# Designed miniproteins, single chains, continued (5), part 4

Each design is a single chain, and the fold is of that chain. pLDDT is the mean over its residues in the fold that is shown.

## One batch from the design tools (miniprotein)

Design m16105
Fold by ESMFold2-Fast:
Structure m16105 (fold): chain A 79 residues (1-79)
Amino acid sequence: SEGQKLWEERYRLPYELLAAGDAAFAAGDYETAIAYYEEALKIIRELRELKAIPESELPRFDELEARARANIAAARAKL
């Protein structure tokens, strides 16, 4: 279904943003890393508010959100 494919793409986006943030962090670009992590958190929050995350995937998104928050704190400590 087309709607299912669109939501699968949206589910992947937070993971892609986390990876981009991790790459920026590794490069010492902490401000860019924070921007990517904050965008990942924004999308996760939107997905939760829309109740768009399948129940089976909720623990994975909980872990992803925790990782993004921890990485933002680590990046801020470098500024």
Scores: mean pLDDT 85

Design m16106
Fold by ESMFold2-Fast:
Parts: C-alpha cells; sequence; structure tokens
Structure m16106 (fold): chain A 84 residues (1-84)
C-alpha cells in the first residue's frame, strides 16, 4: 500500500468572487473524493488562490498511476472553470 498527498495551488482570477471560487472548489473536491484511490480531498480558498489537498492510497503502482491521472483530469477541469 502506497499513500501520496498532492497539494495543488491554482490562481483565483480577479473577476471571480471568493464565494464562486469556493463553490467551484467544493464541487471539485466532491468529484475528487469519488475517484477510486482518493482517500481524502479538501479545498482552501484564499483571496488570491484555490488550494486542493488530495490524499491518494493504492495497493500497487498501476492503481496509483490511474488515481493520479484521474486526479489530474479533475484539477485541469477546475483550473479551466476558474479561468472561464
Amino acid sequence: MTTLTLTVTLPRPPGLSVSEARRLGDEAAKRLSAIPGVSSASVTVSEDSVTLTITVTADNNEELQQAIDDVSVEVTRLRERLEA
């Protein structure tokens, strides 16, 4: 069993409110928590950034890589939504 904690910090655009950034971050954390291998996902929103903290647990390297790939997709989706 391998456990990896990922911290991803995304900029909050000036045109996006803190409340909207928190809503988008909370939705992303919920989707991340649904990914097989993700044991926890949380979001912290500040005035200038949105930070995701994601813990992945896997029994082998293939499961770990799949979980990381799926996490990367959701992180990219959040980044695109923050930039829209």
Scores: mean pLDDT 83

Design m16107
Fold by ESMFold2-Fast:
Structure m16107 (fold): chain A 93 residues (1-93)
Amino acid sequence: MPLPDTPEVREAEEFAEEQIKRLEEILKNSKEKEAKKEITKLAKEIGEKLKEYLKEKKYDAAEALAKKLEPVIKKVPKKYHKELALITEVAKE
């Protein structure tokens, strides 16, 4: 479904693009142990942003962030998926 073109959705998409670039740099430049640490930090920051959108009832922004991140997260090596699960865990708190 197409999302509405609101300032909140645009902000969420821009935030997602910044996190995608950060994730790609971590995966390219970091060894596994360091990558897990950096991905944990990134996942918590994404989770907090989702939590903010959900608390403010900005559901379109939360959906925009999730949709933009989902295909990129699926391409991340499975050994880092435990760290990425923190996105959902933090957002639900």
Scores: mean pLDDT 83

Design m16108
Fold by ESMFold2-Fast:
Structure m16108 (fold): chain A 78 residues (1-78)
Amino acid sequence: SREAFIEELAELLTKAGLSEEEARKLAERYVDLVEQGKGREASELLRKTLLEKAGLSEEEVEKVMDEVDRLTVRYVLS
């Protein structure tokens, strides 16, 4: 479900270093953009936020984005 995807994504983003509130809001925005066919914009939003607000390295962002992509593919194909 949409809500389950938002919850799983928000937990992943929280583990990556965002606050629970920021992670949830970002997850909702990401899912909204993906559903609109704006996958590139959605991915750019996550990468920017993880780099700037979570303070992750480029390598750490790549690992998080790989997991985000796996979750997104499962949701879109479900």
Scores: mean pLDDT 85

Design m16109
Fold by ESMFold2-Fast:
Parts: C-alpha cells; sequence; structure tokens
Structure m16109 (fold): chain A 66 residues (1-66)
C-alpha cells in the first residue's frame, strides 16, 4: 500500500539505509518521492516504466530498466 511505502521510506531515511525500489506503481512512486523529500540519496529503482526511470535518472537516481 501507499502508507506502507511511505513508512519504508521514512525508516530508510532515518537509518541511512540504501533504498531499493521494485516497480513504479502508486506505492513505488510514493516510496521514491518520500525518500527524496527526506533527503535520502542512496536509492536504486528497478522498473519496466521507461519514462519514469528517465525522469529519475535526470535527478541523479540509479534507475534500471527490467
Amino acid sequence: SIDEAIEKAKEAAENGEKLVVEGLGEAGSALVRTALELGLKDITVYSSNEEGLKALREQGIEAVLV
């Protein structure tokens, strides 16, 4: 769920953990957005959404097409 994604992003940001995101649906997009808003920079995203990945790469995020 979106709420679970937001919680995961907050935990990763608080602990300085690398965040790995699989899929850019509603939950995955909320996870990435929340992590970035909290200043977490160590994010890797895997998705089949080429346009979403392109936007993330322009922000300096490691984004991998699967």
Scores: mean pLDDT 82

Design m16110
Fold by ESMFold2-Fast:
Structure m16110 (fold): chain A 80 residues (1-80)
Amino acid sequence: MLEGKKAVLETLKELSPLKFGDEVLNLDIESFAEFVYQALMLGMGADVETARKVAEAVREGKFEEAIELMKELAEKRKKE
């Protein structure tokens, strides 16, 4: 669980300009998923549907899927 949350957090730091500390790793999975949802919309300009899919994957413990979706979002934005 913690390792997966850390991987998602590091991916967010890599792909967005948002600044946040490791204290978000202390959030429970529901609160962490909500944090990811907000960070994608505010930091990466994700639409509600995309942000919801990533947050749902995080909530379900599918951290690899969440990271893949985040990278796909970043790639789509770079192609514009």
Scores: mean pLDDT 78

Design m16111
Fold by ESMFold2-Fast:
Structure m16111 (fold): chain A 107 residues (1-107)
Amino acid sequence: MEELLEEIKRVARTSLPVLKEEGHEEAVELLEKAIASEDVAEAYKYYLKALLLYALENAEKAGLDKEEILKKFIEELEKLLEYLKKIGADEKLIEAIEELIEEVKKI
């Protein structure tokens, strides 16, 4: 679990300059929250939200259907949730992904 937290922070730090240069202000803010998080569930939730916002902003600029992106993101989160349950992941991490799925469904 500590290895996952460090990997999330590493990927977030690597992505941050690119998202800043492209003007993805809200996604940047979420990545900064992921980097600042000391809890793996919190860090992963912020990181995944940043990825969703990045995808939605790029879709808007390209004239793509945002609802299709939301649907695909929910499907990927549900697959992630099944995988986490199968490997016996931490309950807080499972709950964070379940909460994120509910939040995304309200968009």
Scores: mean pLDDT 82

Design m16112
Fold by ESMFold2-Fast:
Structure m16112 (fold): chain A 86 residues (1-86)
Amino acid sequence: SFGPRERLDVSGETPPSQQEVDEMVDRLIRKGRERGLEEEGRRGAELVREMARHGYPRSVIEQLTDGLLGHIDMGLPPPAELEPLE
């Protein structure tokens, strides 16, 4: 079989799957458009992709995504620190 990831155990140290990243990206883009903060949604999506590429754990990226969604939902831009420092 030549499919993408087929046998993966989720752990606290494991980065999210490409499918999970795509889902988080979709949520951020959609929320940004709903709130008139399309650029903020796009920036958040790119940050999520970058963190996944750096191998950050799924829990960390998921927490970041929730935080970014919360900021956009309140009509606020993401925090100044968009770098994967935390």
Scores: mean pLDDT 70

Design m16113
Fold by ESMFold2-Fast:
Structure m16113 (fold): chain A 99 residues (1-99)
Amino acid sequence: MIDEAYKEIDEAKKIVEENRGEALRITLSSDEKGIIKVKVERDPSVEPRELPPGAADALVDQLAANPGKTVELRGVAPESALRIIDAAKKKNDEIKKKL
């Protein structure tokens, strides 16, 4: 379960790194333990937009607090996508320490 989430995070980071010139679509979900799963896809039809400061951490915290929730973000700038991925990894590390 958690190993799969880390695999998806590594793949998501790779997709962002390879597509720094375009907008990204990010799908975030939490499992029954609050573990955050991240999927990233290209979203070249929209203009990339940066998230407000703290939005990535807030979104990840909300998902971890609400197990089974899914959120899709479109038109995410690569730097904001990396912040979301980093926030998800950090949250999963904290959950893993409590398991």
Scores: mean pLDDT 81

Design m16114
Fold by ESMFold2-Fast:
Structure m16114 (fold): chain A 74 residues (1-74)
Amino acid sequence: SKAEELVAKIPEEELAALAAQAERELEEALARLDELPEELREPLRELAERLRAARSDREKLIEALRFQASLVES
């Protein structure tokens, strides 16, 4: 997949930057939780937990990003 190819080519420091950006966007979304549909609230919390746990682990980071992508599909 394109995500796997992109991750394989990105240096570790850039992966950390992407994780930090995704975590920041999630924190912003969680701050606006009352404005979000109820069905998105628990998945967003789960994604935030996965990203925090994954920050020092490349494989867990990839799994967290894949989970994020699955939340956007409809």
Scores: mean pLDDT 66

Design m16115
Fold by ESMFold2-Fast:
Structure m16115 (fold): chain A 81 residues (1-81)
Amino acid sequence: SLTPEEQQLLLEIQDLMNEVTDLLERARARGGMTPEERARFDELVAKIEELADKLSDPRLREQVKATVEAMRAEADRIAAA
């Protein structure tokens, strides 16, 4: 079972991931990412990584980091389009 602290961290990470997803969807629909959107993306991803480092379960940390890597790859694809 997840601890209440772990559950709260995962909820905060999920909220930030939803914000990243919305940002990437808007950028994809436009066919590119603005410098302001890239800066916001980098800020959100940094916050996710900070929260992930507080997770006690190494498997959960790895899962979050893998999701962040996928989000970075998507941002790079949008920027290259």
Scores: mean pLDDT 87

Design m16116
Fold by ESMFold2-Fast:
Parts: structure tokens; sequence; C-alpha cells
Structure m16116 (fold): chain A 73 residues (1-73)
């Protein structure tokens, strides 16, 4: 769900990507507010360390919830 995705995003993503996915000044994390590619988001969340992110240990359901939330930004 988008609500569960928001909780996961705030815990795992917001420190680098910003609370609204717009990025944080001085960080290299991309703007997520315009990202709509489900395959790209899913691949990144399944192997975040490949993209310079910390390992997240997410389930497939949690990844789906995060994709839904990010697409709502």
Amino acid sequence: SVQQGETLYKTNCAACHGPQGLGVPGKVAPNLATERNDAYLTATLKDPSKYGMPALGLTDEQIQDLVAYIKSL
C-alpha cells in the first residue's frame, strides 16, 4: 500500500532522497518525484548496494509498496 510505502520510505530513503523525494542539497541521490519506471525502481530496491545505497533487506511486498509510494510523489 502507499501508506506502508510511505513508512518504509521515511525509515530507509528520506535521509538521502529527502522527505518528498526531491533530493537533499549536497547529496548525490536523484530526484524521485518524476520517476515512473516500475522496472527500474524494483531493480534498484532489490539490489540497492549496486546503486551506491545501503542494503535494505526488503521483501517483495515492501518493494511493491515503496514503488507505489514513490510513484505517488
Scores: mean pLDDT 68

Design m16117
Fold by ESMFold2-Fast:
Structure m16117 (fold): chain A 94 residues (1-94)
Amino acid sequence: MSFEEAIEKIKEALKSGDLTGLTEYALAAIANSKTAQQVIEVDTLLGLFLIKAGVGMLTEEQRAILDELLAAIQPRIAAALQRFLNGEPLPSEL
């Protein structure tokens, strides 16, 4: 899955509220990021889900999925941003 395909899937999840596959799409987006700006786009989109949760737009089940996803993805976002800032290439397994 390309970065663009993964981002479109994340945006569709954000619009529909269907979080099925969101973890896979987020991981694919980070793994296929080529710039710090692309990693920031993923982080920003995931942050919009937290805003939806905060205003009561997510169900308890959707919130649980989001919390689990963020716990898994946040270290990968941090690592990817650090690597772009340091000029190091992304690990293939990220």
Scores: mean pLDDT 76

Design m16118
Fold by ESMFold2-Fast:
Parts: structure tokens; C-alpha cells; sequence
Structure m16118 (fold): chain A 89 residues (1-89)
């Protein structure tokens, strides 16, 4: 499912940091969200996700990841929407 693909992507990102297990899920979600939010506008757009997903080999999965995270379908991912998926890790 799109959610399973998004969770695989997030698990991969967490695997790159050996100290990830020492931090709370909310703290990890915030760190990753800020890394995606290049404009610091409090939202992640499709282009920002595409760049990061491509860097980590998830280019072909961008559509599934974005659909899982963009709960409102407005073309932007808020921190609240991001956290909802991240809490399922």
C-alpha cells in the first residue's frame, strides 16, 4: 500500500542515523520534517519530497509516499499529516 511504501522510506532514513533509537518518534519526525521543508514554510511540497526520495533511491516510489503523507490531497504535507504516518513506525 502507499502507507507501507512511506513507512519503508521513513525506516530507511532512520537507519542512516545510529542514534535514531535514542530519540522519541515525535523528535525524529520533527528533525526529518525540517530536513524536507527547504522553504521553512511549515509544509513539504511534492518537489521537496521528489528531491529527497531521489537522493535515497526512492524516485519510483514518490507517488506512493506522497499519497500516504498528503491526507488532505491539497498537494502539501503538514507536520501533523507527516506525524500521523510516522507514529505507525
Amino acid sequence: TPEEVALEFLKYLLSLDPNASQLSKETLARILFLSFDFDENGKIDRTELLILASLFGFYDKVDEIFRALDKDGDGYITFEEFLEVFEKL
Scores: mean pLDDT 76

Design m16119
Fold by ESMFold2-Fast:
Structure m16119 (fold): chain A 63 residues (1-63)
Amino acid sequence: AALAEENARMAELLAQLLIQEASRTGKLESAEVEVLDANTAVARYVLDGEEHEVVVDLRDLKL
């Protein structure tokens, strides 16, 4: 559905923004964003040699 696609894109954009913010605090070596469902995306990145995983759930912010 169109609404689900819009939510997934928003979650992806928020995850990308999170990675961009993290890149200002240390050396970003790799980054990826995985969309899990219509409301959830995961940002995975390596910062200063450490692996990080952050879950972005739109339901916590909008619903």
Scores: mean pLDDT 75

Design m16120
Fold by ESMFold2-Fast:
Structure m16120 (fold): chain A 91 residues (1-91)
Amino acid sequence: MELVEKAKEILENKGPAEEIEEILKKLVELKDDEAIKELIELLYPEMEEVLGKGRAEKYKELLLKLLTGKITEEEAKELAREFREELGLSL
């Protein structure tokens, strides 16, 4: 939960995307489904604006799979990499 609060602060201050990526990685490692869900909801409007509907929906789907434990840590690392590639410093 604390990590979601940090993510909110970073987004409000237009901080570097790398810090959001680090928070996502930590939440996945902790298997904090509740915090991951909150982060998805927090990021979705900005994802849609930056990536467009199609890509934003794909990211939301992948993040929801994390909540259900349907992906491995290796797949979660790939998700984090994809998040960095798509959003990068453009956040």
Scores: mean pLDDT 67

Design m16121
Fold by ESMFold2-Fast:
Structure m16121 (fold): chain A 78 residues (1-78)
Amino acid sequence: SDEEKAEKIIEEFEREVARVVAEALAAGTPEALEEARRRILQLVRETVEKLDELPEELKSKAIARISEILQAAMAELA
């Protein structure tokens, strides 16, 4: 279903963002943190594109969740 597709897309995004953050924090360099921020913004763009074919209600909810995940990740990398 579209609902299951939306949930899978968000779960994959959250998992990939968590991995990028963890790897950057493990590296512990300013360069790794900056590269992680760029990679996360790329993942946001790719994930929003995947949501483009979903119903507007599901897309809106997914974008809200992406925004929350993004804000938490950027705070962790600060």
Scores: mean pLDDT 88

Design m16122
Fold by ESMFold2-Fast:
Structure m16122 (fold): chain A 106 residues (1-106)
Amino acid sequence: SAEELRERIRELARRAVEAVREGRVEEAAEALRELGRLAREARTDEEIEAALEGVEEVLRLARERRVLEAALEAGMAVLRQARTLELIKRAIGLILRAIGALFDLG
């Protein structure tokens, strides 16, 4: 159901943020990959917004290549489902920030 999908996306976002804050790199990357998979099933703006907010929060905290790569993949999944100009713009901005962070790592 749409309500259940939205809540699962929010829970995965919370887990990814917590894992990044605690330095659990592999758990953060895995949570983001699962969030990306669920985002591909998203059909509503609210589900896409939940996924986008989660990835944006992780990206603010992420410093590890594996987490940044997973965030980039999740951002691309969100972009494919985004249907409004505002959501598309936010997803593109997120993708560009993730790419920039990866380049800064060398």
Scores: mean pLDDT 86

Design m16123
Fold by ESMFold2-Fast:
Structure m16123 (fold): chain A 57 residues (1-57)
Amino acid sequence: MELKLKGAGRAVAEAVGVTKEVLTEEEFKEIILKVDPEADADAVIERLLAAGDVEEL
């Protein structure tokens, strides 16, 4: 599945130097874990989707 990064989702990716607007779900999970290794990446993605900060394509 591809994710379009917006708002806080884009800010998470930019924190590790990733400027791509569209990522796979697996690529974005890797980014989340680089920012916070203790994070539940699935829960973070679910929250960002609910907030409109990430969009499923």
Scores: mean pLDDT 82

Design m16124
Fold by ESMFold2-Fast:
Structure m16124 (fold): chain A 61 residues (1-61)
Amino acid sequence: TEGGRRAAEAAARAGGSAAASGAWEQGKDNYDPVEAAQGGRRAGLAAGDEAGAEAAWKGGL
């Protein structure tokens, strides 16, 4: 659906930005690339979920 397409795009955009930021913040203090990657993934999923839900809601899903 149109709303589903918009939700996926919004989630990808927000997730990508948050993942990069989260990985940087976690990595700079922990010096562990695996933990940095997991921190980024969690931040990306949370931001993507928020943006995706809002876009789907507005799109009429």
Scores: mean pLDDT 62

Design m16125
Fold by ESMFold2-Fast:
Structure m16125 (fold): chain A 79 residues (1-79)
Amino acid sequence: SLPSPYSTVVDKSSDPEAVAEEIEKAVGFPVLVGFDSENLSKIVSREFRNKEELIEALKEEISKLGDNEKLGIIAFPAK
């Protein structure tokens, strides 16, 4: 059976490596990840082939968050 989608919510204090580990465990690679900053029209979806690429993207997206902002993350198999 195909893996179920993974979803979480992160903020400025979140650990990118921990989030990437959860995505690897739930979905694996390659993975399609959507980032949602509280407006569905701003969802950015990207494919990642490995954990290192995902960690760098998570670091970038989390670093852009304000102190009270949250980022929705959803991950799907890109196999």
Scores: mean pLDDT 76

Design m16126
Fold by ESMFold2-Fast:
Structure m16126 (fold): chain A 68 residues (1-68)
Amino acid sequence: MEKFKKEIIEVLENAKTLEELLEKLGELMEKYGVSLEFAEKITLAVVEVLPTGSVEEAKKAIKEVLEK
């Protein structure tokens, strides 16, 4: 989990668009074989901010999931 969290943080710092953010997160979830439940929590957090959110709001939502 710790290496996975570090890689997510790097993606959060470097992704410039929501599409890039979601693509890189998907790659990391497959690479590290994270649980379906954890992957769904990240996806739901992003989806909840999509209607009015920016890439920065999506990044914030993901960071909050990592701290739970």
Scores: mean pLDDT 73

Design m16127
Fold by ESMFold2-Fast:
Structure m16127 (fold): chain A 94 residues (1-94)
Amino acid sequence: SMLDEIEKLAEEVKKEVEEDERLSEETKEMLFNATDSVVRLARTESKEEFLANLDMMLRILEQEFSKLEDEEEREIGIKIVREFVERVKKIVEE
């Protein structure tokens, strides 16, 4: 199902984040929370509502990660969030 694919993707992203030695524990927690938030929305919303809210959530997440003081962590965090949201959108639009 669409939800199972999104949940599997979220777990794969969390594993990659956990294993990334460039990221602080705080940044990892922010990324885990971001993936969990997307999964929760996918469970509760219609496909159309989820896609609309996913774009809004990406903007909010990009703003939050832009506040990180470490430049490398900011760039990695924003990239991970963008790639995760784009992959989720592809699953939903299939």
Scores: mean pLDDT 86

Design m16128
Fold by ESMFold2-Fast:
Structure m16128 (fold): chain A 70 residues (1-70)
Amino acid sequence: SKAWEEIEEIVGKNVVDRLKVMGFDEWPEEKLEIINEVLKEGVSAEKLREALEKAGVPVGLGIARFIMGE
């Protein structure tokens, strides 16, 4: 997937692997594009939380920190 390749370029393979294990592997391309657009503004747990919320899956900051490896 082009969106997954772009997300991996921004956040790295370890973050992408954690997202996929959490069920995001089955997400439609349009939702992944929303995540990618937000993460291009800055890479952080807080930005990932914002990206996931905009894509329709709000998560707590603690989950976002876990995904980011913080």
Scores: mean pLDDT 81

Design m16129
Fold by ESMFold2-Fast:
Structure m16129 (fold): chain A 62 residues (1-62)
Amino acid sequence: MEEQQVLEEGVEQARRLAAQGDNAGAIQALRDAVLSVKPDASDDEVVDLIEEVTNARAAAEG
């Protein structure tokens, strides 16, 4: 599924930014990836996906 590839790319981009200490940029990259896949996604759905991804990356020093 192409949607999964886009989300994985967004996660990788966000991971790079978070590793550099740019947490705001990391969150923005995740939002952009979700909206690129599902432009009609509600704010709640976007936030839930961002939280799930960020929890998996909790080791990133801010």
Scores: mean pLDDT 69

Design m16130
Fold by ESMFold2-Fast:
Order: sequence, then C-alpha cells, then structure tokens
Structure m16130 (fold): chain A 92 residues (1-92)
Amino acid sequence: SKIREVQARLAPEAEARLAAATSLDQQVQIAADTAARILLESRDESIKILDELIKTGSGEAKDTLQRIKDLLENNDEAGLRALLLALARASA
C-alpha cells in the first residue's frame, strides 16, 4: 500500500518533530502537516479510500471527507493543508 509506505517513511520525522515541539499548537501543526503529506504523496490511493469512506459515512464527517477528496482531485495543496490544520485545531 502506498499510504502505508508513506506513513512508515514519515513516522520517524513526525516523531522527532513532535519530540522537539514546545507547544500544543506546534504539535497540532505537525499532525496536520504529516496528514497532508500522507494524502498528497498517496493521492490516487487516498482518493479511492475516501470514496469508500464517503459511501459508508454520514453527517458532518461525510461532508468533511468529501471536501478533502475534492481538494485532492483539484490538486489544491494549499487548500488541503489549510483544511487539515483547521480540523486538527478544532480537535485539539
């Protein structure tokens, strides 16, 4: 799986960045950045998985997954990073 390959490659970097983080906002930014990189570097597989999750999802979660998929399909990297950061901050 491309997603698992990207996750495995990025995990040590993400862990090192989290260990160096001095605030919750820095931790949130690192989590959002890591998520964005996984999605972007595995775009085709990520879109297929998002399609499957959207079909089985409901409510606000389904709408959020659709927004992520739309940004990936439109190659809107800046929009994707902004959305993921906003979501990460809302969940922190």
Scores: mean pLDDT 85

Design m16131
Fold by ESMFold2-Fast:
Structure m16131 (fold): chain A 117 residues (1-117)
Amino acid sequence: MTISDIVKELVELAKEFNLDEEKIREELIKKYKVTEEDFEFAKKVLEEMSKNLGEGRDIEVELVENESKTRQVAFLYEMLKRAVSTMNEEEKKEWLNSDIVDQINILLAKFIELLEK
């Protein structure tokens, strides 16, 4: 499974569960057997990325490229969770009515904005 495949599945799950981060998390644990250690790894990687604003903006970052599928899934989920947390109810409604390409682009833009703080 590629990073792009995981991103597409995460966006589809987010749409299915109306951006409910807890339900998305439960489904990822069920389907991919993501562990608490995988989520803690993801949080640590995001903290390192925030220390270097010029690097780690790509979905396929060096820090996760060689990691297990479960850690890659956890990383992308934590990115999604942070992006969604910046959205108000109006933005969430607009996102749910968008096509998959726009949904991916909106989440990526929100995540990049968070890294620039």
Scores: mean pLDDT 72

Design m16132
Fold by ESMFold2-Fast:
Structure m16132 (fold): chain A 91 residues (1-91)
Amino acid sequence: AALEESRALLARAEELLAEARELLRELKEKGLLSREQYFELEVDLGVAELVLAVARVLLSKGIDATDLARRALELAERTLARLRALAAEAG
């Protein structure tokens, strides 16, 4: 139940974070980000990855991490949405 929900949320967050990392790399390589935008997105993505890592450790110990898993997903969704908006503005 709760552990299964946490696992599903973390799996989704991991997928979105992987997509966000690749998109950040592409936008940086194409010169479509300012230094400030890149730094802010790196920090946002790093925070999401840290929350994901903590939630995974808790789940590995059988501790309910649903709230942290939801937070990781929310952070991943917001960062990816921002990256997609920047990519659309550049096209």
Scores: mean pLDDT 86

Design m16133
Fold by ESMFold2-Fast:
Structure m16133 (fold): chain A 90 residues (1-90)
Amino acid sequence: MSKAQLAELATALDEALNQLGITGRWRNAIVNPLREGDVDKAGAALLFFLSAEPELAVQFAELLEKLIPRFPLSADELRSLAINARAATG
C-alpha cells in the first residue's frame, strides 16, 4: 500500500469510528498502528473490535461504504473492510 493510500485509509477509519462514538481504546488501537504503517497490527485490532462489538460492526460497514467516494485511493480496502465487518456479525 502506498503512503497516500495508507493515510487515506487511516483518515477514513478514524472518521468512521468517530461517527460511531468510538473515541478511546478501539480508535487508538486501530488508527495509530495504521498511521505508523503497521497494517497487520491495525487489522488484528479491527478484527477484535468487530468480534467484541457485533452491533456496531454493521453500522461501521455502512459508514465505510459511504466514505468510499471521498477516499478513492483506498476504495478497494474500504470495500473489503466493509465486507469483513458484515461477516463478523454472523
Scores: mean pLDDT 79

Design m16134
Fold by ESMFold2-Fast:
Structure m16134 (fold): chain A 68 residues (1-68)
Amino acid sequence: MEFKPATPAQLEEFLATRLRPDETYEVRVVNGHSVATVRDPRAKRELSVLAVHDEGDTSYIAAMHIEP
């Protein structure tokens, strides 16, 4: 089985169900992977979300990195 990176559109659909209306996000492609950076205006912190899609199943992993 070969993992295929999620498209920006697939990642945006994922985030639309998870984010609050006051949160903003930016989607970029890094090394063929769609990565979203979520910014919380209350805390001014950045959160990174990575989505991966494979054939026959859809798996999403979220990694949270807080930068000062």
Scores: mean pLDDT 57

Design m16135
Fold by ESMFold2-Fast:
Structure m16135 (fold): chain A 90 residues (1-90)
Amino acid sequence: SSEVAEKLIEVARELEIESARRVFEASADDTPLSSIGTKILGVGPEVVQNLVAAGFTTVGQLRAATLEELTAVPGVGEELARILLEGLGR
């Protein structure tokens, strides 16, 4: 049923948020995003490159980002932007 599929998508999203949270909690604000970004479930090297190109070079800079700023990054989209912000405790 569609409800079962929706629940599986929710569980996957929760795992991605938890993955982001673990990586960000273990990283100092001056940690280069290029060194830890691909450790986050659902974040590939192209997304990391695009975030860095957009000016998010460190964890601290990413933590200061808005949903709109992250969503504007090619390959991030609204869903991944929300996952990253929730992982950052926002």
Scores: mean pLDDT 84

Design m16136
Fold by ESMFold2-Fast:
Structure m16136 (fold): chain A 79 residues (1-79)
Amino acid sequence: VEELLEEMRRHLERAVEALRAGDRAAAEAHAREAERLAREAVEEAGKVSEEAKREALRRAQQAVADLRAAAEAAVAAAE
C-alpha cells in the first residue's frame, strides 16, 4: 500500500511539472496513472482493515488536493 501511494505521489509531481512546462498530454497521462494507483492502494488497504482503507483514501485525497492547488497556482502564474 505504501509503495502504491508513493508511486502515486511521484506521478502527481510529474503531472505538475508537465503542466508547468505546458505539456498537457504528459500531465494527463501522469494524472491517470496516479488515479489508477490510488484506487489500487485503497483496495489493497481495504483488504487489511477498514482503518487502513480510510487512511489510504485520506492520503490519496490529500495528494489530489495538493495537485489541484499546485496546478491552479501554476496556471494563475502563467496567465
Scores: mean pLDDT 74

Design m16137
Fold by ESMFold2-Fast:
Structure m16137 (fold): chain A 87 residues (1-87)
Amino acid sequence: SIVLSEEEQERLKLARLLELIGRMEDADEEMKKKMEKEIERLKKELGLDEEQVEAIREAAERLREAGVVSEEEMQEVLEELLELLRK
């Protein structure tokens, strides 16, 4: 059985949140409604405040403007955000 640590689960949720926020601008109305519900669920599960949400939104916008990023660059962004979330 594969058991993820709490930290690994938080990292996966944060990666999913970044993906959803970045994709929202190009999504159709039906997809936006589904993504918005998942975004709100992830925010609640991660216990995010408004400052943390703003930091994630800014990171998602940077990634979107950069276009294709490497796995290493994505991991670096996730580590920076995880550190901010624990502040």
Scores: mean pLDDT 77

Design m16138
Fold by ESMFold2-Fast:
Formats: C-alpha cells, structure tokens, sequence
Structure m16138 (fold): chain A 97 residues (1-97)
C-alpha cells in the first residue's frame, strides 16, 4: 500500500468523523480498519467500509433508520470481500492472530 494514500485516507476519515460527532474509540477502530486494508493491499476497500461504518453510526444515532439500513445493505458485499482477503492473507502468509 502507498503510505501517502494511507495518510490521506486517515486524514479524510478523521474529518468525516469530526463532522459526524463520532466518539474517539469509534474513530480509532475505523482508522485501524483502513490501516489493515493498506497492509492487505486493499486500502481503497478498507477506506470505503470505514466511511460507510461512520455514516451508518451517525444515521443510527440521529434516528435515521432508513439511511442506516441502506448503508448497511451497501456495506455487506464490501465487508464480505474484505473478510475473504483477510482470510487469504492469513492462510497464504501464515499471519495468525
């Protein structure tokens, strides 16, 4: 993964999280997801999942359940793709937790 792209993704995610009023622990989990995506060579996928997770959390907190449901449904195929990439990396490179 390109370090410059990772740093920009983290910066943009922090700005989004501040605008949405997310708590610091949630923000850190999203940053960790983007960093994991970068390590797996799927930074863009990790970033998209993190953005959708941030927007989902904000929608739920403001009671916008229709928006939350839409975001959740859109995120599922991305999460499945990320999960498969993580499993393949663990199996291929001996990356055990």
Amino acid sequence: AEEERLNKAIEELKKLAEELGLDPSTVQRLINLVKLGAKLGILDLGYEIAKKSAEYTAAVRRGDLDTARRIYEEAQPLIDEFRKALKEAREKYGLTG
Scores: mean pLDDT 83

Design m16139
Fold by ESMFold2-Fast:
Structure m16139 (fold): chain A 80 residues (1-80)
Amino acid sequence: SAYQKVIEIVGDPKLTLESLIFAASTLKGFYKNKSDAEKSDIAFNAANCVKQGYEVNYDELKVQIETKTFDKDLICLKKP
C-alpha cells in the first residue's frame, strides 16, 4: 500500500502503519519543530496526501527525509 511505502522510505522504527494512518486521519502529532519529530512530520504529511487521494512523490519524500527540509506541496501530487 502507499502508506507502507511511506513507512519503508522514512525508515523510522517508531512509525508503524497503524500510527501513520491514525495520524493522517486525526492530524494528531503536532507538526512542530522538534529534531526527533522532523521525519514523523514529513511522514504524516505524505500519509495525509494518500488519505486525500493524492499521489505521493516518493523520490521527493526521500530527499526531504535526507535533507530534513519540509515542503508538503512537493510531496503531494494531484493525479491528472
Scores: mean pLDDT 64

